# Ledger of designs, part 74: designed miniproteins, single chains, continued (4)

Each design is a single chain, and the fold is of that chain. pLDDT is the mean over its residues in the fold that is shown.

## One batch from the design tools (miniprotein)

Design m14559
Fold by ESMFold2-Fast:
Structure m14559 (fold): chain A 63 residues (1-63)
Amino acid sequence: TGAKAAEAGKKAAEAGDGAGAASASRQYVLLGDHEGAKESAEWAKEGGGGEAAAKTAQRMADL
């Protein structure tokens, strides 16, 4: 169930939505996918979400 939310968040991050990337990162952590969580943090920064969004996504990845 979380996998669809994670994919939607990744697409949002690619479009510049850092909040979507942070949400995706949390879903990946709940699925036990630390690589997906880390990737979501990078997408948040590069997708235009900026430093704050990237930090939020990385925080979620650490959980």
Scores: mean pLDDT 64

Design m14560
Fold by ESMFold2-Fast:
Structure m14560 (fold): chain A 79 residues (1-79)
Amino acid sequence: MNLTPTSATVGEQVTLTGKTDKPGAKVKVISPDGTVIAEATTNSGGFFKVTFTPTEAGTYRVEVIDGNEKKTADVTVTA
């Protein structure tokens, strides 16, 4: 999975963009505590865009889910 950016700062709005090989797949942004904080869907070209503002430092996980297939990438958030 292509994902940018891979780092962010607490309290700053982040717009994640990515590309996968899966059109119509569900995208989730998961906070370090395991809470889903943002969702999107990949378009016909497998691209997605999701915006969120991190409230805690740590590793945020981006998951792209298509049935039983799951691709993951991490975003490191610093204070």
Scores: mean pLDDT 82

Design m14561
Fold by ESMFold2-Fast:
Structure m14561 (fold): chain A 92 residues (1-92)
Amino acid sequence: SVKEKFRELGKSLAEKAKEMGVPIEDGKVKPITPEQAFAVVSEPVEVDGKKVYALIIGSEIKLQVEGEKAIDPDSFYPGAKEAIEEGIKEAL
């Protein structure tokens, strides 16, 4: 399902955060520096034929469709942000 794809994004995002040494608390990524915040980008998943990434900008989880600007996840799909956060918690 589409929500399973967003959970995959969250798991990938958590793995990247661990690789970069960014702390994860209560299922949320907590960037230490602005540079680390911009470096935490998930592996892509395919949603409706498009490559989609989850990333951290500042303290916010954003979603980016390949070739497009980063947006609020719920602007792309209602409940996407919650599903990404669930994926982060599952990876812990």
Scores: mean pLDDT 76

Design m14562
Fold by ESMFold2-Fast:
Structure m14562 (fold): chain A 83 residues (1-83)
Amino acid sequence: SEHLEQARELLREMEELKKRLKEALEAGDWEEAFRLSGEMQETLQRLLEALDQAGDTPEARELREQALKIAQEADEAIEKAAS
């Protein structure tokens, strides 16, 4: 499925965004961290839309769970850095 391939590419983009976000937070670059957080939310939305078009399959469910976990880990990193 072209939509599953798109979702896999977007999941890889989310992993890279999470890495860059953590690096920005470690550097104290809050402006870059908020920019990357916004980009993460946009990428997640595009990924979920691609999965909706792919249909309800075990692979689509797994990709959705992985994407939501990455987004949660990004939010947790921001909360931890803000403390």
Scores: mean pLDDT 89

Design m14563
Fold by ESMFold2-Fast:
Structure m14563 (fold): chain A 85 residues (1-85)
Amino acid sequence: SSAAERQQARFQAVVAVLLAAAEFTLDLIKKDPQNPQAIAELETLEKYVRELREEAERNNAPQSDLEVIRRAEEIIEEGRAIIKA
């Protein structure tokens, strides 16, 4: 329905903003793995993405939405790996 389409578009917009923030934070970590601000931002993004994942699965979100969340998760995992290495 058009109402469901608008709700999905809003959800996708929020996830896109978080994905962009994750990409920006990863770039900062790649430049300086000891950057305390970037590390703190990655931790905050990890919590937000985890909550989005749980809500999306609880609401039976379409595969396309889950794929965008998975992309954000991959970026966060990459950042964590760099920090721990």
Scores: mean pLDDT 83

Design m14564
Fold by ESMFold2-Fast:
Structure m14564 (fold): chain A 94 residues (1-94)
Amino acid sequence: SFEELVERLEKRIEEIEERIEEIRERIPEEVREKVEELLREAERDIERARELVEEARRLHEEGREREAAVLLSAAGILVAAAEFYVEEAERLIE
């Protein structure tokens, strides 16, 4: 369902935010600039994903189900990109 898709995306966004906070506590000086660049990219993508989820909810309430689904799909792509950036940051600090 639409609500189940939204709930799953919101959970993934929360998990990304928690991982970003954990990484920031452990950044070695030698890789700090590169790690912070990756985390900023992830933060930008999740911020945009949140905007798309909010717009998708509005469109769904208006009965514009196809447009809402397209925005959720776009949000999912951004969340996946943010996960990739966080994984790369984790690789650099481990």
Scores: mean pLDDT 90

Design m14565
Fold by ESMFold2-Fast:
Structure m14565 (fold): chain A 82 residues (1-82)
Amino acid sequence: LSESDILKEAINSLESLLSDPDKDKAINTLKELLSKAKSAGISDLALQLEIAIEGLKVASDSALADALQTIVNSLKEKLSSL
């Protein structure tokens, strides 16, 4: 898997959650992507995903949609830099 493939999968999966935000689904999605990034040796993306997971863990229900949007925007910026 390329870094761009992992980023596209991440963006698509998290964007689907914006209409019905679910913290556990978002965290599990990011954990699966983190595993893929680590297996591919993409340490920069792995660190970014770890930070995103920790951020979601502490987000309140009222802040969850904004937290997810921030993560999606961050991943889109990363994809555009490739």
Scores: mean pLDDT 83

Design m14566
Fold by ESMFold2-Fast:
Structure m14566 (fold): chain A 95 residues (1-95)
Amino acid sequence: YLDEAIEALRAGQYEKAVELFKKAIEENPNLPISYAVLAYALERLGKLKEAHEYFQKAIELNPELAPVLLRFIELLDAGQFDEAKALIDEYLKKL
C-alpha cells in the first residue's frame, strides 16, 4: 500500500493517495511519516480539518516534530517558502 500511495501522490492523484495511505497506516500505525504525508495529501484536497487531525497524530508519535511543524506553518503563512523548505531539510538531516 505505501509504495502505491507514493506513486499516486507522484501522479497527482491525491484522493487515491489518501485511500492508500490510510491502508498503509492500518498495516503499520506507528510510522509518523505516513500520517504526515496523508495530512499533506488531504491539505492538497482542501480537507484542512482532516489534515490537521493527521498532523496531530504524527506529532503524538514523534513529539519532536511539533516545534518544526509549527515553524514550518508560520513560514508558509508568511510566504517564506524557501525558508520553510530549508527548515524541513535541516530537520530531516538531524534524524
Scores: mean pLDDT 69

Design m14567
Fold by ESMFold2-Fast:
Structure m14567 (fold): chain A 74 residues (1-74)
Amino acid sequence: AEKIKEENAERGRELGAPQEAIDFFTNPAYQEKLREEITEELMKMGIPREVAEEIARLNIEEGGAAAAKLLEEY
């Protein structure tokens, strides 16, 4: 399990070129696409659309800790 998490982090580093980081913070369309993808994945887990959209918004705008807190409350 830990090794798999490290491999996923390594893939993230390979994809985390400076250009991708800049694109993430400066491209509203890219952030909107990520919000939609997170919303869809949460809905597949059985979370209602309205709650999934709020969790996705918090994750992108306020960070994963805020999103996790809302997810635990549900």
Scores: mean pLDDT 63

Design m14568
Fold by ESMFold2-Fast:
Structure m14568 (fold): chain A 65 residues (1-65)
Amino acid sequence: SKEYMVESIETALESLKKQLSPKQQEVLDERLEELRRIASEKTREELHEAMRELAKFGQELLKEA
């Protein structure tokens, strides 16, 4: 399910979040909320694209932490 896909990326990002500042965690959490909305309202293909962008964004935040 699309909900399981979102849960999977949330779990993957949990270890990454531990290395981020509280402000960076807030920004990442806002993007996770948007991903949940995409899962509810958009196609699976759009969700896959959003997940790839979120993973990339998380890696960039980690490099700046």
Scores: mean pLDDT 78

Design m14569
Fold by ESMFold2-Fast:
Structure m14569 (fold): chain A 103 residues (1-103)
Amino acid sequence: DVLEEILKRLEKLKENIKKNGVPEGHTEKELLLGEALLLIIEYQPSPEEIEELLEWLVKQGIITPEEAELLLRFLLGDDEGISQAFRYLEEKFNGKSLEEILK
């Protein structure tokens, strides 16, 4: 079960943060959300599994229900919709790359 493996890794990270603390310049929320997004890329879970993962993050207080809805729409968007959103952002910021915008 892909979702079970993802949740198990996130719970292990949460335990490690509780035991060892958070690295300087980071929050528990940033580390858990970042890991969740990387695991979605690695495991390529189904839309239903992504929804359940985002619901778990809301229950843990990592994201709000509103943030979960926005992330779900983004992650379940087709490649064309995602590409169009990136082009729109680059045009809006005078052709600056996403890497430059996010730094």
Scores: mean pLDDT 69

Design m14570
Fold by ESMFold2-Fast:
Structure m14570 (fold): chain A 96 residues (1-96)
Amino acid sequence: SMDEELEKLRERLEELEERLRELGEEARREGDEETIRLVDAARETLREARRLLDELENDTSLSEEEKTQKLLKAQSLLLAAEGEALVAERRLERAR
């Protein structure tokens, strides 16, 4: 259902926000400007995903087509941010 998908996406978003916070702190300690930039970009992507999830949860005027499009976009943005977080993690692992 839409509610179950929204709940799962919200959980993924919250977990990714915490992971990006930790990666950002590590990158700043290492002085890795490139990895800091990657984390900041992922955070920006995640902010857009959060905005779409907030709209899906609170905007009662959305059509079913608009809901589906926003849901797919939020899923795509979360996947992109997860990928950027993985790249940042791998860069930091290589620097250790």
Scores: mean pLDDT 87

Design m14571
Fold by ESMFold2-Fast:
Order: structure tokens, then sequence, then C-alpha cells
Structure m14571 (fold): chain A 69 residues (1-69)
């Protein structure tokens, strides 16, 4: 169904974003860190188009984790 496909896409985008943030947190190279942060935020933006609230929550999580770096 459409709802099942949207749920799977949302879960995929959340995993991609969280993996990117973990890569940024583990990186000692500023350029690599910035690319990873950009990728995480892009995944959150894409998620907002599928599920606005879930995407917003993911963006807020990414922003908190980036601020803690």
Amino acid sequence: SMAEKQKQEAEKLERAARNAVRAAEASTDTATRQVAIHGALEAAERLEKVDKERGRELREEIERRVAAM
C-alpha cells in the first residue's frame, strides 16, 4: 500500500540521516564532517516531504547532535 511504502521510505531516510550524523561525530576532518552533516540534513528535508512531523523531529535531533560536537 501507499502508507506502507511511505513508512518504509521514512525509516530509510531516518537511518540514512542517523548514519550520516554518526559519521560526522566520528570524523576528525572538518570537510568530511561538513559533508556528512549536509547529507543528514538533506535526508531530514526529504523526510519532511513524506512526513512533515517526523522530518521536523529528525531535523531537530540532527541540530542538537551537531550543536553537541
Scores: mean pLDDT 87

Design m14572
Fold by ESMFold2-Fast:
Structure m14572 (fold): chain A 113 residues (1-113)
Amino acid sequence: IDEAIAYMEELIERIEKLAKEFPDPEVQKLLTEMVKLAREALDIAKRIVEILGPDSPEAIEAVQEAYKIAGTALDFAERAKRGEVTIEELKQTIAEMKKKVDELRARYERLKA
């Protein structure tokens, strides 16, 4: 699980660098928002692991969900670099990612209490 977390941190840094170098300011803004959501998901997953331990099914599920969010952000950043993604697709994916991050945050708040 520690290796998966380290890998996600590396992925998020890579996406952030790609986003900053993007020539289209609207695409750059949307990719930056995806990076923010991926970081939030990872932070929440790390906190759930801290509370429940790495062998907890709920902790493993949270890390897997964060991994999927980070993977989606990377895929869209790479496709955007190739000109294969529309602004509308980016906005739709961000809305879906935000919903998943909100669900993770709600889970964490219940566990913290």
Scores: mean pLDDT 81

Design m14573
Fold by ESMFold2-Fast:
Structure m14573 (fold): chain A 79 residues (1-79)
Amino acid sequence: SAEELIKKAREALEKAKEALKEAKELEKKGGDAARVAGLYLRAIGLGIEAALLAEKAKELGAEEEAEEILKELEKLGLL
């Protein structure tokens, strides 16, 4: 259902935000480059998952909620 897809998209988006925040904080502290890269890759992967789920929800009629998720991904630089 569109509702389930939106819930999963929001969960992926929140995880992407957490990974991105952790990556930026670790990078700012001069942390391990491999760990920073891994966190950015995790954020990108989760962002792609959120975008795909949101697009599918949009096709099923949840256009407004899907567009909110996609817009937030754009603001984060994940879309």
Scores: mean pLDDT 89

Design m14574
Fold by ESMFold2-Fast:
Structure m14574 (fold): chain A 63 residues (1-63)
Amino acid sequence: AAPGWEVEIEVAKYDPKTKKWVPVGTITLRAPDPAEAWALAREKIAELEAKGYRVTSVRFRRV
């Protein structure tokens, strides 16, 4: 397979009942190059934050 980049984004949502940020999952994105991987990550983070989620971790790796 052609080499590429993987982005792993960990996401939390605020729970008003417990007043805590609760982990809700991980989003994995793939891109052929690091510039595209960064662009996709920024777009996804902006989308998640607009929806009221918090990004707790972002990891980039070559695959």
Scores: mean pLDDT 81

Design m14575
Fold by ESMFold2-Fast:
Structure m14575 (fold): chain A 114 residues (1-114)
Amino acid sequence: MKKKLEEAIKLGRETFEEARRNLKEAAEDWEKAPEKLEKSYKKVEEAYKKFEEVSEYDELAKKAAKYLKEAAEYLKKAKELAEKDKAEAGKYAQEAMGYLASFEAELIKLEKKL
């Protein structure tokens, strides 16, 4: 169990840093947005599954999983609209970034337990 939590925390940190970079790159060059949003979505969804596996025995992991789930949902909406409606896709990407920031707040607390 402890090893699975440590693996989830490590994946969560990698996921947050990669998603933040991908979202920044999408904002700076929107031609890359469909690719960068899809990469972010897949990484966040993978991290969500790992945190959900450990959520039943750690309250911070449970909160982290909730924020990752919300971030994944907004990233999914953003990537579906990226080529059709840049303005709406951008709004959903910003909502996803907000949930990722909430996720990082819980992640920092989890990292201090290691």
Scores: mean pLDDT 88

Design m14576
Fold by ESMFold2-Fast:
Structure m14576 (fold): chain A 74 residues (1-74)
Amino acid sequence: MSVDEALAEMRELLRETRERFARGELTLEEVDEVMARVRELLLAHWADLTPEQQAEVQALIAELVAIRNAVLAA
């Protein structure tokens, strides 16, 4: 997998997670699975990311954490 493919997958995972959360259809298990996949991709590709891409991924993870906290509080 290339870094561009990894970024595309992380972006798609966030998009799908946002949509499911907005519909009230997201479970804690499902958000944890998304976060595990993002972590796997991050660990494999972090050193190959530009500073701008690293900032994007950090913002993406922060949003997933916020969604997870909202699901957990529900």
Scores: mean pLDDT 86

Design m14577
Fold by ESMFold2-Fast:
Structure m14577 (fold): chain A 95 residues (1-95)
Amino acid sequence: SMSQLQSLAQQALSTSDPQQLSSLLNQMVDLSKTKETQQLTLDTLDQIINSTSDPQILQAVRDAAMQLLRRTEDHELILRAIGLVLKAIGKLLDM
């Protein structure tokens, strides 16, 4: 459900707990069955990665983007997910 995914996205953007965030992101990936839901999940990951320097949060974003790569066949979304993985790795290496 898109409404469930939007609720999870709002919770993910509002939490500072890495464990809670990891759980929320895993649920978002599991619900991301369509291009529209995958886009919302990627938008949420992009907002989180741009606002954090926490290595546990960066790892959660990387892992969620990697899982989404396995679930999408859309070339544009594949490139976005790869970009997020590389950005997360880059930030982790700078720590």
Scores: mean pLDDT 88

Design m14578
Fold by ESMFold2-Fast:
Structure m14578 (fold): chain A 90 residues (1-90)
Amino acid sequence: SSEVEELLARLDEAFDRLMRALDEGAPVEEIARLFREILELARRIEELIGPNPEVVAKVVAAALAAVGRSIDEGDPRLAEAVTEARRAAE
């Protein structure tokens, strides 16, 4: 459907924005917001078409990238935000 196509495109855009924000050293609050947007888009897609491997892979990649920044900077806030957001999405 056109709605699924739009949501997949928005998920790709949100993922690209998160990866750019991480590369540019954006604030923790901005990265956390982008990650929550990715989770909400993934949830909406799953409601329409069920589990999708491409969508799951993007969520996992985004989580790993965000957690990686927390490790690199020695700042647990982003890893904690990712963990809480994923727990809330269950």
Scores: mean pLDDT 85

Design m14579
Fold by ESMFold2-Fast:
Structure m14579 (fold): chain A 70 residues (1-70)
Amino acid sequence: VTPQQQALIAANVRGLVETEREIARLEAKPNPSGEEQFLLNVLRIVAEAQRFALERIAEKYGVEIEVPPV
């Protein structure tokens, strides 16, 4: 893959990891507020979209993309 393609992959992986870390933080929080519960639901949708985007990028570029655990 080109450096530009690797940069795009790295940026998308970072975005997903950041989203998953925030989800984990909110899920671990005792007595989440209504706003925090709403944010958690939104972040779960965002994470799903980010995973879908990475799968499409992997297929398009013919590469395997590994997302590290949070």
Scores: mean pLDDT 83

Design m14580
Fold by ESMFold2-Fast:
Structure m14580 (fold): chain A 79 residues (1-79)
Amino acid sequence: EEKERKEEVAKLVREALKALQEGNFDKARELLKEAIEKGKGRVKKLASAALTVVEAAQRGSISQEEAIKLIEEIVKEIE
């Protein structure tokens, strides 16, 4: 049960990473919102952190390349 939820959230965050690599900020945000709703505890916090990173990149507070690196690290933390 917990393993299945963790795997589903990791999958959604990886899909959001792909969307971000393609420059699709709106798609990345939508996927991360779904990951947050499916996540619980630590995994939910990590998905929320990934959403904050995407929002920061969209505002220009960090570069898209920096956001990609941060989300890659978040995926490793979930997995």
Scores: mean pLDDT 83

Design m14581
Fold by ESMFold2-Fast:
Structure m14581 (fold): chain A 66 residues (1-66)
Amino acid sequence: VSREEIERLLEILRTSDPNSEEFKEAVKRLLEIGEAAVEALREALGDDNPMVRLAAREVLEGVRAR
């Protein structure tokens, strides 16, 4: 898993409709990546986009539940 992939997934969260398949697939992919995405997800908790913040929190909770 590359940092470029994680950053692209976060960009999808910023630019896509929260109800879109693209947004949902990005959330799913970040969950599959797991620990390697945790640092970037923690940074995303401070994002100016509230949907990115919510998605980052949900993914972090999901990674813990694994």
Scores: mean pLDDT 79

Design m14582
Fold by ESMFold2-Fast:
Structure m14582 (fold): chain A 92 residues (1-92)
Amino acid sequence: AKIGAPRILAQGPRAATLAWEPLETDEPGKIRYRLHYRNLETGEEGQLDLPEGATQGTIEGLRPGARYAFVVAGYINGKLAAISEPLIFEAQ
């Protein structure tokens, strides 16, 4: 199973909406995603759990001018199946 790196779908003050292509897999089951983010200057981390089938998420509370790494983890029936490569970007 594989997830490509997420992309910025929309960006606002202190917020970013990220989107990704659905997990490529022939395994049957319920697919859920978790978006992880890390401030590369402070090391502060957070996560956003998404409902089943969601392939986008919005992170709020970003520090303007800070660089963040975003990673998407995909789960099939609650088991970790794939982790994306990071997207690195600067918050507005």
Scores: mean pLDDT 83

Design m14583
Fold by ESMFold2-Fast:
Structure m14583 (fold): chain A 79 residues (1-79)
Amino acid sequence: MAELLARGAELDARALELAARAPEELREALHKEIGAIQAEAAPAIEAALAAGDEEAAAAVLGEMLDRIEEVIARYEAKL
């Protein structure tokens, strides 16, 4: 879990740096896509944590971070 939280922080930093370099339109689209991924994953992570299933929570978090990383890389390619 700690490794995934650290990865999340690194992706947040990358997204922030990318947003600072991006035109407003790309920044808004980036935030919208990342927000949609987080909104989709959040209920599953919360349910797993409430059930005490840290392994299931980590798996969902990992998949969410993989999708966010793909979005960031795709937007980096547009700049």
Scores: mean pLDDT 84

Design m14584
Fold by ESMFold2-Fast:
Structure m14584 (fold): chain A 84 residues (1-84)
Amino acid sequence: GAAAEEAGRRYLELAAEYGKKAYEAGKAGNAEEAGKYTELGKAAGLAGMDAGDAARGAAGAILAIGEGMSGALEGGADVGVSAG
């Protein structure tokens, strides 16, 4: 049981780490590096899907990263309109 949970956690941590690096690269204006880390994050999440029940945690992290990116885009637009 524990091995599947550890695999899921490892892939979640990797996906989150690459997502953070992609975000930092994007903030630095390095679109190429941001794209590279985004693809690495996707690969880590897909690898997590091979771990059975642990894949649910990894898929959740990918969805959270995707929703976070979408929310950041919407929030950024709203903050840009509501700057005050």
Scores: mean pLDDT 61

Design m14585
Fold by ESMFold2-Fast:
Structure m14585 (fold): chain A 93 residues (1-93)
Amino acid sequence: EEERRREERRRERGRELAFLLYKGMVENDLEELDEEEKKLLEELIELAEEGNEEARRAIGYLADYLIMKHLGAEEEAKKSYEEMLKYYEKALE
């Protein structure tokens, strides 16, 4: 019901946010995203579009990582990246 609709919107927002951040980085400065980070984002978006919930969560953490990295919050960025990797690993199962 309501919870299912909220989950669907949450998934869509996660993908949308990560994609917008990726586009913003590409338009402003690709130096903020290395080749590995770009490849990881593209792979996560593909998995999320296939309905992988773990990939959608990983995209959310990747978005947090990119924001924290841009703000210079290195400790928070590291934690977000570690969480992203955990969900990325689960998404590959």
Scores: mean pLDDT 67

Design m14586
Fold by ESMFold2-Fast:
Structure m14586 (fold): chain A 74 residues (1-74)
Amino acid sequence: SEEDFKLLEIVSEAARRFAELLAQGKTPEEARAEIHKLVDELADKYGLTEEQRKEVRELTDRAFDLMLKTRADK
């Protein structure tokens, strides 16, 4: 659906940008803060429902935690 597409677009963009920021040497805190702003802006821009916003936040936070765990093991 169009809604599912928008959620995937936001999550994909957030994950990509987060990985790029970490690769550029940003701290996890800096990267997370920057991506949280991006996610909020995109959610507002696309007019996401509260349910969709929660889903996007859950998916991005989970992705962040997994990425940070992987990097911490290096």
Scores: mean pLDDT 77

Design m14587
Fold by ESMFold2-Fast:
Structure m14587 (fold): chain A 66 residues (1-66)
Amino acid sequence: MTYEEVKEAIRYAVVNEDELAYHRAWFEAASTENGADLFTKANTEVSKIPREELEEPKEKPELTKL
């Protein structure tokens, strides 16, 4: 899972208040060697985004299912 995929998954989960999606994003990130760092970095970035900007989704999440 790449950084941008993790960031998009976290953002999507936070916007939709989907705890299952958030937990899944963490689990998938943690399965990679740099996953903990990636998740922390992405979570920090999402956390500093104002709530209104979080409501502005990207075109569509393009997460590849593994």
Scores: mean pLDDT 68

Design m14588
Fold by ESMFold2-Fast:
Structure m14588 (fold): chain A 68 residues (1-68)
Amino acid sequence: SMEEIREELYRRAKEVIREALENGESVAEISAKLREVMDEAIREYGIPEEEAEKIVLEAYVEVMDEAS
């Protein structure tokens, strides 16, 4: 379902961000990886671009808040 796709995108984005932060990757490197994750979800599942962007941004904000 679309709900499962959104949940999976959110979980994957959070995982990518956490791992990148643990590895000391730059904001530019994290942004590039998140763009790839978002683009894959759009291409494979047909999720609307605006919605994919929102989910990825929400994941980023949550992980950064947890790290604070």
Scores: mean pLDDT 83

Design m14589
Fold by ESMFold2-Fast:
Structure m14589 (fold): chain A 115 residues (1-115)
Amino acid sequence: SETQKKIEELADKIIEKLYEASRVVRDLLARHPTPEAERILELLEKAINDVWLAKKFNVITPKLVDKLIETLKEAKEHAERVAERDPEGAQRVIDLINEAIKLLEEIKSLLEKAA
């Protein structure tokens, strides 16, 4: 369906944003490794895997979207703590996570409209 294609395109954009965020976090870790930055990377990798698997098996649900948003909000909280040491890198991670959350909210809206 047209709705399914749009959800898949949005999922791909989310994966791209989260990969870019992970790259920024890896650069932060290379400069100054911190437990907060390591936790951000773990949460981003979990979100990427969850989106990729859900797209692959065509099981993107509103409940999964809500869980992904909560995972990304937790990643943002850790990024805000990193901002005290690396404000530019942390802000880039926060911006990319916010973009991914917005795309997840679009997916949720499309799923609710299709139901």
Scores: mean pLDDT 89

Design m14590
Fold by ESMFold2-Fast:
Structure m14590 (fold): chain A 83 residues (1-83)
Amino acid sequence: SLGRLLEREAPYAVTVISGIIGGMEPPKSMIERAAKELAEVAKKHGWSEEQLDKEVFDPLLLVTSNPESIKYLRDLVKELLKK
C-alpha cells in the first residue's frame, strides 16, 4: 500500500504530515524538508502529479484543519517533480 511505502521511504514527510493533521503548524523549513523527501520518493517510483493528488493530497485536504500547510507541501512537491 502507498501509506506503508511512504512510512518506510519518506518517514520524515509522514511525521510532518501527521503533525499537521494533528493540529500542528510546523515551520516552513520542516514542510520544505518533507517536500524534498516526498518528491524524491515520487520520482523514484514514477508517480505523476495526478496520482499524488488522488492518493495523497486530496485525502489529506479532506481531513485536515490546516489546509494551508498541506497546500504549501503539495505546491513544493509539484515544483520539485518538474526536475
Scores: mean pLDDT 85

Design m14591
Fold by ESMFold2-Fast:
Structure m14591 (fold): chain A 80 residues (1-80)
Amino acid sequence: LTEEAKRAAREGTEEGAVRALALVQEAIRELGLADEVAGADVPAEDILAEARALGASLEEIQRAIIAAAESLERVREALA
């Protein structure tokens, strides 16, 4: 999930960003963190649209998604 999310984010497209966000949300749910993370139950398309409306570039969104995936990888390692 997190590796697929980073790969999708690195595509540099809106479709890749939506797919990457959905994979991050799935990883959050698998770790049992959905209730603790804002936006875990918000459609990925809506999150991307809101970020874009606030002036975020696709490159900024890509970096944020990769950082989130890396944080989830560290959480999973700590729980192992």
Scores: mean pLDDT 76

Design m14592
Fold by ESMFold2-Fast:
Structure m14592 (fold): chain A 96 residues (1-96)
Amino acid sequence: MDERIEEIRAEMAKVRKEQRKLFKELSKNPNDQETLKKYKELADKGIELEAEYTRLVNRRLGVSDEAAEAHAKRVAERDKKSYEELIKNIKNGIKL
């Protein structure tokens, strides 16, 4: 029904699947800088997709553009901090 929302959900699922593969690789080789770089690039893409998803879902629910954008910004900031912590823990050899 919301073709754009379904499209974003499919892209998010693809990003998460690729991140899982790279995370497993980093768990075996924590010092692999090329794999870490690819993981960071996918994390950035995932953050952008989840923010856009949040905006569209809120707009569909009748939330104002201002409130939808504020929620999307909070989601993006939360996800960025989560990925920064995860990347830090990967470098330290911690499974998270």
Scores: mean pLDDT 80

